Designed miniproteins, single chains, continued (5). Designs and how they scored, part 71

Each design is a single chain, and the fold is of that chain. pLDDT is the mean over its residues in the fold that is shown.

## One batch from the design tools (miniprotein)

Design m18613
Fold by ESMFold2-Fast:
Structure m18613 (fold): chain A 68 residues (1-68)
Amino acid sequence: MSREEAIERIAELLRDELGLSEEEARKLAVGVVDGDIAAENAVLQRALEAGRIDVLQKIGELKQQALK
């Protein structure tokens, strides 16, 4: 999976499953793929607040595919 494809898929998950704006979702998706700890912590907090640990698991799978 390409970096851009992973960013798009993670941003879609953040938008559709966690209710983030398109701009915020894309910004966090870029940070998460690039290993920005602040972005990773923001996504973790949002998913925990929403009770959506499944979204964190899916993001982790997409990150793993993007890094290979």
Scores: mean pLDDT 81

Design m18614
Fold by ESMFold2-Fast:
Structure m18614 (fold): chain A 99 residues (1-99)
Amino acid sequence: GTVTVKVRVRVAGGDASVAIELFADGQLVAKKTFRAKAGDVVEAEFEAPQGSTVEVLALATDLANPGAGSVARSAPFKVTGAPGETVELDVELTLAPAA
């Protein structure tokens, strides 16, 4: 079965385009893209196989300076729980300051 993985990404430093990628057992499973303002929390839901090891990669591109961006990566975690349950992750993403 699958478990719902709910990812929250906090954006700091500026308004951003945020891409959130879910990897299961080292393979890219899903990707979602959002627009966020500084201080916003972006929320994405993914389905992951029960018992898989998942990792989340969040990338932000600064909308005021498209050449600036940042990346945040979660530690790997094993998806536990019954099918249809939700696992929540919080990832803080900080944009690079303008040079």
Scores: mean pLDDT 77

Design m18615
Fold by ESMFold2-Fast:
Structure m18615 (fold): chain A 92 residues (1-92)
Amino acid sequence: KAEELLKKAEEALKAGDYEKAFEYVSQADAELLAALSRELRAAGLSAAEQAARLAEWESRFLPQTEEARQARLAGDYKKAVEIEIESVKERL
């Protein structure tokens, strides 16, 4: 579950293992996207409607994604992972 991966990401962040934290939070994000895709397909939406819903979902979190990217470019991997963990929590 995405929640279990998120917990592992938080534990890795607490331990100062930013690489491991990033790995777990990325997996949690992928699980949420896969779950949403399955839900939209099960709802009987058209391919165009599914694509529109996924695009809208992704666009909601673009500002957080950009902030995390800027933190990584500045070498602040801790801040980048913290932003990504918070973004995943908001999607739960």
Scores: mean pLDDT 78

Design m18616
Fold by ESMFold2-Fast:
Structure m18616 (fold): chain A 70 residues (1-70)
Amino acid sequence: SMSEETKEFLEELEREAEELYDKPREEIEPTAEELIKKLEEGKPQIPPEFHEEWEELIEKIREKAREAYK
């Protein structure tokens, strides 16, 4: 159950990260920051097995936001 809930949570946020490019440029960074905040707030509920995926997703979100401002 927890593993399924964690996967769904991470997958949902990853889908939102993919949608960053559909937003106006001025909204991309604030949205990315909001997604990262959700990930950080959710960390206590994430089993250690998913910490690498959690960190990778945060890095992906930061990179996507950075790419949008290149």
Scores: mean pLDDT 77

Design m18617
Fold by ESMFold2-Fast:
Structure m18617 (fold): chain A 72 residues (1-72)
Amino acid sequence: GATDEEIDRAVRIIAVAVIKTVKNWPEEYAKELEEILLSVKDPEKQLEMIRAAGESDDPEEAVKKVKEIAEK
């Protein structure tokens, strides 16, 4: 079966897909958010990034906030 790391990665991908679907954001922004999220190994930062993306009304704002969290 999948490793715990692979399962955690899949959960993050699903979270971005749900946000994209609910917000009707273009694929390009969803893909960028996914790449940034997958670059971070800290589960607390990953959760903050998902929350920031979900709370954003603008995909550009979401990407900016997610990048700022990743750089901390």
Scores: mean pLDDT 75

Design m18618
Fold by ESMFold2-Fast:
Structure m18618 (fold): chain A 72 residues (1-72)
Amino acid sequence: SAREIAEEAGLRVVDEVRPGTVIIYDPSMRDKALALVEEYGALAAIAAFPGGKAQLLSSPSLRGREAYILEE
């Protein structure tokens, strides 16, 4: 599953906002998340902004895959 792929790659998977769209809160993981989206079509990442806000980032590669985002 998309969650298993993300967790195996060391990404934090917390929840799915919409089918095929997941939140990754670690901004350092953004490039890894984009690479996984391109390779597996499974993830869209949210990068944290200064001040604790987050931005949704998605790719056309999602292709109906789903994942959860794990938060510590």
Scores: mean pLDDT 46

Design m18619
Fold by ESMFold2-Fast:
Structure m18619 (fold): chain A 69 residues (1-69)
Amino acid sequence: SEKDEILEKLSELVLEDPEVGLKIEEAKKLLEEGKYEEAKKILYEIGKKYGLSKEEMEIIFERMKELLE
C-alpha cells in the first residue's frame, strides 16, 4: 500500500541518518503537546531534505497522530 511504501522510505532514512530519527521524535513530542503546525514544519523540512513529497509527509504526520491515540 502507499502508506506502507512511505513508512518504508522513512524507516530507511532513519537507518541512514540518525538526525532523521531525532527530528521524528521532536515532531512526536510536538504532536503530544498539540503543536500540530510545528510538528508538520519539522516533517516537511525532512521531506524537502530527503526527497519526500509534502503529500508523503502528510501521510507520515497522520500516521504519527494515529499512533499517539
Scores: mean pLDDT 79

Design m18620
Fold by ESMFold2-Fast:
Structure m18620 (fold): chain A 60 residues (1-60)
Amino acid sequence: MPLSLEEVEELEELLKKDPEKATEEVERRLGARLPEGSSDEEKKEFTEILLDHERRELLS
C-alpha cells in the first residue's frame, strides 16, 4: 500500500475530527470500499482497522 507512516498518523488524527472524511480518504488512497449506507460506527471501525494494518506493516 502507498501510505507512509506520516500519512497514517495524519489520517488517524483526521478520524478523530471527521470520521466521514477520514473514511473517504482511506477509501481513495487504499482503493478500499465500504458498502453504501454503512453507519458512522461501521465507517470509523473499518477505517481504524485499515489504518492499524498499514501502521503495523510499516513498523514491522
Scores: mean pLDDT 76

Design m18621
Fold by ESMFold2-Fast:
Structure m18621 (fold): chain A 85 residues (1-85)
Amino acid sequence: SVFLSPEEAERAAQDAITLLKEAIDRAKELVKQGKYEEAVRELDRGIIAAYVLLSAASTNPELVAQVKKLIDEAEKLRDELEKKL
């Protein structure tokens, strides 16, 4: 396993937060355009990437909790949109 420094792990968690927020925002914009399949794909990509980053970033419980909350939000939105396909 590649060991991250505490600073690298915290940055990875913050990258996951940013990535998930951007994926959720892009998905919501795609939904406004009726592009539900594209919105689901955007969320799936974001969720997978965030889980990879989260697995590396366990040094800050508050950041980990924020990432998990955003993953949960993204997964719930994805499942809701998938029902419209």
Scores: mean pLDDT 81

Design m18622
Fold by ESMFold2-Fast:
Structure m18622 (fold): chain A 67 residues (1-67)
Amino acid sequence: DAVLEKARAAIEAARRAIEAGDVEAARRHLSEASQYALELAKAGDVASAQEIFAEIAELSREIRRAE
């Protein structure tokens, strides 16, 4: 599933941005991941969408802890 692969890639890009201290890039990548998660939900892949949203929540928490 191309949408799921794009969502995973956006999550990994966000993790790298957090490690680099680039909060703006991390937030941009998490926004991209959330858009792909919404597309997954619309396509009926609710389980994958929920997993992506859970990872977004985890990484958002890491960003707040770093600030």
Scores: mean pLDDT 85

Design m18623
Fold by ESMFold2-Fast:
Structure m18623 (fold): chain A 79 residues (1-79)
Amino acid sequence: MEEALKLIEEAERALEEGNYEEAVRHLKEAAELASSLSLEDQLELVRRLEEVLKRMTEEQIEALAPTVLPVLAAVAKAA
């Protein structure tokens, strides 16, 4: 959990710096870790991912979709 949240924090910093490629990489790593977390931790991670995605462009979100969508779908089915 802490490692995944740290990756999201690093992605937020990368976006502030305008480094979208680094932000995308960190968000993909966080999403991959989500599959090994508890349902409660996955829900918290998804909420944090949504906050970051709201600050991204359509093109940046599209690059993340293949990694993020399966995680969101899994959490939705479990909830």
Scores: mean pLDDT 70

Design m18624
Fold by ESMFold2-Fast:
Structure m18624 (fold): chain A 64 residues (1-64)
Amino acid sequence: SSTIFEAAVADLMRLTGLSREEAERLLREAKEAGDVEKAAEILRRNTGLSREEAENIAKAVLAS
């Protein structure tokens, strides 16, 4: 529901090809980790994102 979260969903879909539902689920899981490094690790484990891409998305979603 936040603009920042929606932007992160769109970026994750574009970079990974995940559906909106899967991207939202994964980002909620990453946000629940409460830590940028752990959130980025969750994103990388489930996708082909680079360390930098995952960290940037994790920072954005944790700030939302």
Scores: mean pLDDT 82

Design m18625
Fold by ESMFold2-Fast:
Structure m18625 (fold): chain A 91 residues (1-91)
Amino acid sequence: VVERAARWAEENGFDADRIREGVEQLVKEYGEEYVGEALPYAMLVLIAHATEIWLNDLSEEEREALREQGVDDAIATLKSMAERVKKRKEA
């Protein structure tokens, strides 16, 4: 599943290696099950940033800034959602 997400990210100009590294670190912290359940939420964040880049008449510098921010936001969302999934299942 991670490889498909990384390929989609790369095809849309995002740093796939940063996504892979972020996912790997979160799997070490929360485990594969919780991160796997949270992954669709991170993908929605990337899709939202890709949509903003596609719909708006942005400069190349603005597009690169949004791609970098999109990766950061996706990793942050993945962590937040993995934590929420863990708390829900442990409650």
Scores: mean pLDDT 79

Design m18626
Fold by ESMFold2-Fast:
Structure m18626 (fold): chain A 55 residues (1-55)
Amino acid sequence: MASRKEILEGLEEAMEKYGIKDKELWERLEEAKKNNASREEIREIIKEVEELIKK
């Protein structure tokens, strides 16, 4: 259902909602949005976001 772009936008919204302040993670997300990130890179970003908001 979600395109890669929609997934990345959803991650950005989640990071804002949960107050994630990791600048390097934000930079990786912006880089992935600006250029078509690989599935592997997107998956790594998802895992890092999940690690910060999941327990």
Scores: mean pLDDT 74

Design m18627
Fold by ESMFold2-Fast:
Structure m18627 (fold): chain A 62 residues (1-62)
Amino acid sequence: RELGRAMAAAVRAGDVEAALAGAEELKALGLPPEVFYSLAALAEEHGLDELAAAFRKLAEET
């Protein structure tokens, strides 16, 4: 939960590096793909299209 909230905050702040680092950690924890789809939607809402694409790719790989 805390990591997911921190990543959502990073996305809202436009901190792509922090968001990607958190995504790698979430994937290592084996979280379901729905988490990455939610983060992709949030990134898209904030105009971070490259980050949204990266999150969708992580969801597909999970």
Scores: mean pLDDT 75

Design m18628
Fold by ESMFold2-Fast:
Structure m18628 (fold): chain A 72 residues (1-72)
Amino acid sequence: GAAAARAAADAAAIAEARKRLAELKKEHPDVRIEVEDVDGRTLRVTIEREGKKVVLEGEPRATTHRVLEIVR
C-alpha cells in the first residue's frame, strides 16, 4: 500500500545520501564524516575537520547538500 511505497522511497533517499557522502569521504580524506540513519527518513551527519565538529540532522537531500557546502 501507500505506507510501503513511502517507506521504500525514504529508504532510497537515505541510500542515495549515503552513496554521495561516501564519495565525498574518498575525495576529502582529511575530513571525518560520520553518517547515521536516525529513523529511516532522517539523516544525522557529523563532520570533523581541524578540531572543529559540526552536527547536521534533517531530510537526507537537504542534509547532504549542507555537508557538500561545508566540505567544499
Scores: mean pLDDT 80

Design m18629
Fold by ESMFold2-Fast:
Structure m18629 (fold): chain A 69 residues (1-69)
Amino acid sequence: SKEELEEEVTLALADIYSALGDFLEKQGKFEEAAEWYRKAAELYEQSGTPEGRARADELRKKAEEVEKK
């Protein structure tokens, strides 16, 4: 359905934001990495899936950890 396609697009965008966070962390840009991890987490949570919620929680913890660096 159209709603399922919107969910898939949201998850894909969340994956891109998470990957951007990883890229920035690898470059030592920890504050920027944390911001993108949080943006990805928000999108995963917005997906409304149990998997999305779990991934959002992981990314929020990851954001806190990279900010300590």
Scores: mean pLDDT 85

Design m18630
Fold by ESMFold2-Fast:
Structure m18630 (fold): chain A 70 residues (1-70)
Amino acid sequence: NAARLVAERELEKAREALKKVEEAVKAGDEQKAIEIAKESLGKEFKTGEEALAAMKERLAKAEAAVAKYA
């Protein structure tokens, strides 16, 4: 069940990364939120809101991947 384990691992990583971005946004540290999202997704962001939206999208995709095995 390698595909399921890969999906579950990505879901855990997506949850952890989103939590870190949300904490940075709550703290008013937009630069840190952008940096975390860049490290997680390999893409540059201009705002903390853009970074947060991209990380939420990553989580939604990871949840959908795991749902295939539910």
Scores: mean pLDDT 82

Design m18632
Fold by ESMFold2-Fast:
Structure m18632 (fold): chain A 55 residues (1-55)
Amino acid sequence: SAREEAERYRELGEELASQKRYEEAAKYFDKALELDPENARARWNLAEAREGLKK
């Protein structure tokens, strides 16, 4: 399902963010939100990744 696919993209983004690859992580979080716009966790993860890019 789209929700399950969105969660997989979100998990990939988290893995990239843990490696400080914030630009790539943000792209995967964006893909998760395209598939599941109501995913609050993906929205929060995207905001955190964008904050990481400022540092």
Scores: mean pLDDT 83

Design m18633
Fold by ESMFold2-Fast:
Structure m18633 (fold): chain A 68 residues (1-68)
Amino acid sequence: LPLSPKELRVLEALSENGGRASLSELAEKTGLSQSTVSRVVRRLEARGLVRRTENGVVVADTAGLAAL
């Protein structure tokens, strides 16, 4: 299934930030609210494209991204 425009923007922002970012950094880079970024990240995590650490950092999942 194709990625939504918001999902693509979050993945692009992660790529620009070396594959990792906080929710606040993603919100600033994408122009989305932190709540919107959190929802998008949850969908990307369900698809195996990103993961969240215990410290709340969002990390791109290299294996999941390679499957796109």
Scores: mean pLDDT 77

Design m18634
Fold by ESMFold2-Fast:
Structure m18634 (fold): chain A 61 residues (1-61)
Amino acid sequence: SMAEEKRRWDNMRKALKMYDEAIEEAKRIAEQNGLSEDEAFKLRIELLGKAALEFQEEIKN
């Protein structure tokens, strides 16, 4: 249905926004704390994982 199609697109846009925000947050923290490239990468993966879990929780509700 059109409603299902809209929900799928809305969810995709929400996921992209949440992941982009996680990447930007990781960059800010890395810059503020002078993290090495390896530490910055680990933080990015951690925040992306958190964003994925938060997205899954939102789409279930």
Scores: mean pLDDT 85

Design m18635
Fold by ESMFold2-Fast:
Structure m18635 (fold): chain A 66 residues (1-66)
Amino acid sequence: GPAGEAAARRAEEGARRAREGLLANDDQMVVEGGKLAGEGYREAKAAGDEAGTRRAAQASHEAGGG
């Protein structure tokens, strides 16, 4: 649903910021991106959107550099 879709996009944005922080050697940006990705995952899970939760989980994994 829309809430799960928004949460998944938020997690994906977090993963992107974390990756950019790693490339820039910016620990604050990495932490901020990781928090955003984790928030998106929890939000998708709370919304009960299984597809959105899977996308957010993938983004959270990518925030860890994978």
Scores: mean pLDDT 81

Design m18636
Fold by ESMFold2-Fast:
Structure m18636 (fold): chain A 65 residues (1-65)
Amino acid sequence: DEEREKLLEEIAELAKELRKLYEEKKLDKETYEKQMELLKEAAKLVRKGEELEKARKLIEEAKKI
């Protein structure tokens, strides 16, 4: 499913960006862990093909740094 593939790619890219910010000391541990958990939840929903709208909202929430 193209939509699910795009969402998983977006999640992966955002997770990579968050990790880079954390490694560069531009993001604190608490925020990093919280945002990463949101992305993990979104990825689980996308993989199941369930609540893709909720998954998208979780991705948007994870972008709030």
Scores: mean pLDDT 81

Design m18637
Fold by ESMFold2-Fast:
Structure m18637 (fold): chain A 55 residues (1-55)
Amino acid sequence: SMEEEIERVLEQAKTLAAEESNPRSLRLLLEHWIAEYEAAGKLEVAAALREFLES
């Protein structure tokens, strides 16, 4: 389901944030993921990642 995909993607984003010590690199990686999900038409996943990035 989309809810399960959002949960999984956010868990991956949290793991990346814990492992990536450079905040600029982390932001660029997350922005790239957001763009990929937007291009795929998965706007709800992209929105969830953007919320995470802005938090």
Scores: mean pLDDT 84

Design m18638
Fold by ESMFold2-Fast:
Structure m18638 (fold): chain A 74 residues (1-74)
Amino acid sequence: SETLFERMADAGLPEAVEPLIKALEDEDTEVRLDAARALGRLGDERAVPALEKALEDESEEVREAAREALERIR
């Protein structure tokens, strides 16, 4: 099923970037993973510093999603 973050990314709204950046700091690993993927799909350069921090995440899946997102933006 489509998550709220995926819907925000699909909408392509500039106002989606800040909530998604904040979601990268969420307690739930799945929320951080979905946020990283959504930010990669949006391709907004404002997400770069937060995604670089997510490369140090405790979850391998979140680190990989952040790496992929950065490759898409850069």
Scores: mean pLDDT 80

Design m18639
Fold by ESMFold2-Fast:
Structure m18639 (fold): chain A 60 residues (1-60)
Amino acid sequence: MKEERAERFVNILKEELGLSDEDLEKVKNFILNATEQELADIAKNSKNVKEAYDYIKKKL
């Protein structure tokens, strides 16, 4: 499910980058509202979770 993917990604961001709960919630909401194509583009253009987060921040 899309929600499961969002939670997995948010947990990785919390562990690796130490993001605040507010920032994690913004990322989760972005993923839940993003198209499958947008999510695929982020995955394709990101080598790690930090780069994926940087892509998401550009769209927030």
Scores: mean pLDDT 77

Design m18640
Fold by ESMFold2-Fast:
Structure m18640 (fold): chain A 55 residues (1-55)
Amino acid sequence: DELLARLDGLSPEERDEVMTRFQARLDAKLAAGETVTWEEYQAELRRILDEVEAR
């Protein structure tokens, strides 16, 4: 809910950037043989949102 609301508050360009960075980070973890938990998934998304919003 918090994460969805934050995504909705972004411009289309910022949203695309967040999704691109998030997918790349998830793909990197999966390629490393890591299992991503739902908690880690949310933490990664929050981190990227914080980075994009801070610029």
Scores: mean pLDDT 77

Design m18641
Fold by ESMFold2-Fast:
Structure m18641 (fold): chain A 64 residues (1-64)
Amino acid sequence: PVPPLSEKEREVARFIGEVLSKLGDAIDEALAAMRAGADPETVRAHLERVSKELVEEIKKKEKE
């Protein structure tokens, strides 16, 4: 039996999947807010905040 991925590769793939899931949720929330009549500037500020948090999570994981 040949393993599909190395242990390290599997951990990285899982982490990427979690980050992408969080991004997807943030985008869905932003689209729902815009459809509900939220200001584009408010939506942009929210997405910028989420983006910064995700970038910091990635940087912390890379340094571990």
Scores: mean pLDDT 76

Design m18642
Fold by ESMFold2-Fast:
Structure m18642 (fold): chain A 80 residues (1-80)
Amino acid sequence: MLALEALDALRAGDRERALELAREAIRRAAEVEGIELSDEELEEGARRVVETLEAAIAAGLEEAARATLEEDARILEELE
């Protein structure tokens, strides 16, 4: 899933790829929920996701972050 791919991109040092993947993950989640996001809201959301993942990596919490993203992906799929 895109959010897990964003985490992997950050671990590889590719922040630009992580931001791109975070935007796509947020866009898809908004579509599932029937929410229309502005470009500004999408950019802000992607930035917050990447910053949260960066903080988790820096704190050595990558496994916890990955487990959370996997559970979130499962919930979103069940809501579709």
Scores: mean pLDDT 72

Design m18643
Fold by ESMFold2-Fast:
Structure m18643 (fold): chain A 65 residues (1-65)
Amino acid sequence: GFEDGKEAAKAALDSLKEAGYKNEETLEALERAIKTGKVDEKAVELVAKISDKESADGLKEKVNS
């Protein structure tokens, strides 16, 4: 359900911030939408994008380890 997606999206959002994603207003809006359970089109688009971001972060972790 939404709860599962919310946790995954929050983890991916944190990964985006670590990777240097700079639009704070967008990050805040996405986090707010995830937290309140209200998902806008922009939030849906970002969640879809960040789902794939975990793969990139996994690679980064291996390189730095």
Scores: mean pLDDT 56

Design m18644
Fold by ESMFold2-Fast:
Parts: sequence; structure tokens; C-alpha cells
Structure m18644 (fold): chain A 64 residues (1-64)
Amino acid sequence: MEEEVEKRRKEIQTNLDKIKAEMDALRAQAAASDPATRFELEVELGIKEIAAAYGIEFKEPKKL
């Protein structure tokens, strides 16, 4: 029913907002950190970007 679709959209939106907030926080921490810590945060951010891309694409298999 439409209520289930709306609930699903809210869950997806909440997850996307959470991921975006975490990535923004990591970017801010990287900018304020020493070079060694920045390198670690950049690697973590890259992994999160890849995971988010795969997660989004996995929910839309129509690209097969």
C-alpha cells in the first residue's frame, strides 16, 4: 500500500541523510587534523563513498 511506500522512502531518506552527515563530519575532521590522521580519514571516506554507491545501485538492479 502507499503507506508502505512512504515508510520505505522515509527509511531511505533517513539513511541517506545519516550517511551524508557522517561523510561531512569526516571531511571536517580531516580538514582539522594532522597529516597522518587526515590520510586515515581520507581512506575511510573513500571506503564509505564506495559502500554508499554499491548500496544505492544494489537497490536499483534495473541497470543490469
Scores: mean pLDDT 67

Design m18645
Fold by ESMFold2-Fast:
Structure m18645 (fold): chain A 94 residues (1-94)
Amino acid sequence: MKLSPELKEFMEFLGEKIEELKANPDTSLEEVEKILEELLEKFEKIAPKLSNEELQVAYSALLYFIRLAESLTGDKELAEKYEKKFKEIYEKYS
């Protein structure tokens, strides 16, 4: 699969945030929500530019991040809130 520059930049940013959370397991709920909000804004901006296959890659990676965030914070409600928001964007542009 040949990834667009937009998807590559998004996946690199997401990867950096995953490594930040792994390095700082004591990251506050407020900081995790801030990262989720940044990911939401970036995903919404690039989603109209992505192919359906690229949307699926980005969405799957976001779901992985949500599961990681849920495991670190213990906040299922926060995880469900952002999973719904990411799903709405994915379904809109699929």
Scores: mean pLDDT 83

Design m18646
Fold by ESMFold2-Fast:
Structure m18646 (fold): chain A 55 residues (1-55)
Amino acid sequence: GPPPAVTVDRVVALLRALPWLLTLPEEQATAAVSQLTGLPREEARRLFREARARL
């Protein structure tokens, strides 16, 4: 089946599991989230910013 949709809650969970991502510059953190989730970099940046605001 299709992969499950990546949501802000999933990115929040990822940041809680890998808190070192919050210590990176935003560009590098976005690249890491993009690679870990399979999302395009621009979508990963949007979700990373929203997830960080919800922490």
Scores: mean pLDDT 80

Design m18647
Fold by ESMFold2-Fast:
Structure m18647 (fold): chain A 70 residues (1-70)
Amino acid sequence: SDQDNINSTRQRLLDIYQQSVRDNVSVSDLRDRLNNVVNSMSEQNNMSQGDIDYVNSFRDSIVNWYQQRQ
């Protein structure tokens, strides 16, 4: 379902965030990793523009959380 695709994409983005926190990667590297997942998942699952916009908003939230960390 569309919701399952959104949820799967969100989980992959969170997994990347957690790994990036552990590895202390740059914000630029985090952005690239997150963008690659969004692009891959949106193409593989033929996501609507609304669903893509939603996961992009979540991606942006993750980047903001990462930037606000120590």
Scores: mean pLDDT 85

Design m18648
Fold by ESMFold2-Fast:
Structure m18648 (fold): chain A 71 residues (1-71)
Amino acid sequence: MSKEQIEQAKNMILNAKDLREVRLVLEAVIGRRVTAKDFKQLKEFVKKAYEEGLISEEEAEALLNALRERE
């Protein structure tokens, strides 16, 4: 997966409103071409976004669960 695709996925994750939307975004953008390393980077991004107050606790949990289901 390219750096640009990872950055696009991060932006889509930040704009997702719930777990269902996150799953749809990940299906459309990432597909099954993401490596374990890419999933780890996306999960770390979600945790950092939550720590910085960019997303709520509920959104962060939903995003982490959606990413976990795709590993």
Scores: mean pLDDT 63

Design m18649
Fold by ESMFold2-Fast:
Structure m18649 (fold): chain A 73 residues (1-73)
Amino acid sequence: EKKLAEAKKLIGEAASYAGAGDLEEAIKKLEEARKLLEDVNPEAAKKVGEAIRAAEEGKLEEAIKLAEEAVKL
């Protein structure tokens, strides 16, 4: 599905920004991915929401792990 492929790309971009220390862009990319997933996979969207929350708390490793788990759903 096109929306799932786009969401996976956005999560990959978020992981790249997080690794570079660009938390603001990482969170923005995760929010875009969550929006795309809401219509096609609500469970994945919920998991990306958890990743955004972890990123906002500065837990970048946990945020990336949660986002990667989301796209496997």
Scores: mean pLDDT 80

Design m18650
Fold by ESMFold2-Fast:
Structure m18650 (fold): chain A 70 residues (1-70)
Amino acid sequence: MSEGVKEVLAKTSSAPVTARAAALTARAEEAFAQGDYETAAILAISALGESPGDERAKALLREALAAIAA
Protein backbone atom coordinates (compact mmCIF):
# COMPACT_ATOMS: atom_id res chain seq x y z
CA MET A 1 0.00 0.00 0.00
CA SER A 2 3.00 2.34 0.23
CA GLU A 3 3.89 1.98 -3.46
CA GLY A 4 3.38 4.85 -5.87
CA VAL A 5 5.61 7.30 -3.99
CA LYS A 6 7.43 7.96 -7.28
CA GLU A 7 4.39 9.71 -8.78
CA VAL A 8 3.80 11.81 -5.66
CA LEU A 9 7.33 13.18 -5.54
CA ALA A 10 7.89 13.43 -9.31
CA LYS A 11 4.86 14.80 -11.16
CA THR A 12 1.96 15.21 -8.74
CA SER A 13 3.85 17.75 -6.63
CA SER A 14 4.61 20.19 -9.47
CA ALA A 15 1.17 20.17 -11.09
CA PRO A 16 -0.96 20.49 -7.90
CA VAL A 17 1.17 23.29 -6.44
CA THR A 18 0.03 25.59 -9.28
CA ALA A 19 -3.62 24.73 -8.63
CA ARG A 20 -3.16 25.15 -4.87
CA ALA A 21 -1.45 28.51 -5.37
CA ALA A 22 -4.34 29.71 -7.54
CA ALA A 23 -6.90 28.59 -4.94
CA LEU A 24 -4.97 30.28 -2.13
CA THR A 25 -4.66 33.48 -4.18
CA ALA A 26 -8.41 33.47 -4.87
CA ARG A 27 -9.16 33.06 -1.16
CA ALA A 28 -6.70 35.84 -0.33
CA GLU A 29 -8.49 38.10 -2.82
CA GLU A 30 -11.85 37.32 -1.17
CA ALA A 31 -10.43 38.05 2.29
CA PHE A 32 -9.00 41.33 1.00
CA ALA A 33 -12.40 42.27 -0.44
CA GLN A 34 -13.97 41.58 2.98
CA GLY A 35 -11.45 43.88 4.66
CA ASP A 36 -9.59 41.01 6.33
CA TYR A 37 -6.16 42.25 5.29
CA GLU A 38 -4.30 40.07 7.79
CA THR A 39 -6.01 36.92 6.49
CA ALA A 40 -5.42 38.08 2.90
CA ALA A 41 -1.69 38.54 3.65
CA ILE A 42 -1.42 35.10 5.27
CA LEU A 43 -3.17 33.40 2.32
CA ALA A 44 -1.01 35.32 -0.17
CA ILE A 45 2.14 34.19 1.67
CA SER A 46 0.86 30.60 1.52
CA ALA A 47 0.24 30.97 -2.23
CA LEU A 48 3.80 32.26 -2.68
CA GLY A 49 5.05 29.26 -0.72
CA GLU A 50 3.44 27.04 -3.36
CA SER A 51 4.37 29.24 -6.36
CA PRO A 52 7.04 31.87 -5.54
CA GLY A 53 6.82 33.43 -9.01
CA ASP A 54 3.07 34.13 -8.84
CA GLU A 55 2.73 37.89 -9.41
CA ARG A 56 -0.94 37.86 -8.39
CA ALA A 57 -0.05 36.55 -4.94
CA LYS A 58 2.84 39.03 -4.68
CA ALA A 59 0.54 41.93 -5.59
CA LEU A 60 -2.11 40.81 -3.09
CA LEU A 61 0.46 40.45 -0.32
CA ARG A 62 1.88 43.90 -1.07
CA GLU A 63 -1.57 45.51 -1.05
CA ALA A 64 -2.65 43.70 2.12
CA LEU A 65 0.51 44.72 3.96
CA ALA A 66 0.08 48.32 2.78
CA ALA A 67 -3.53 48.33 4.03
CA ILE A 68 -2.42 46.93 7.42
CA ALA A 69 0.37 49.52 7.69
CA ALA A 70 -1.92 52.43 6.80
Scores: mean pLDDT 73

Design m18651
Fold by ESMFold2-Fast:
Structure m18651 (fold): chain A 99 residues (1-99)
Amino acid sequence: MELSEEAERLYREVLELARRLAEAIDAKDVEAALEELERLRRTAQELARALGRPDLAAAIEELSRELEKAIEAKDYTKAAILLTSLMLLVVAALVDHEL
């Protein structure tokens, strides 16, 4: 698998959206956190598609659903841990596609 210019651009967007979500979680702003999570989920799924990884897309959907539940429950510690897990999964997938 090769990293396309599109995959590199999507990865940069995922990093920025993850930062914004982390800021919303730290601010304990449920509405902002849910909005940033929706953007992150969509962009991360586009990245998984660009990488040809349906397994990654499924894992992103599962972690995003658990993140949404944690945010709605105001369990910000769990939300931060789940966001970290999501980002580690994305980084690992990119490393697997280095030529």
Scores: mean pLDDT 84

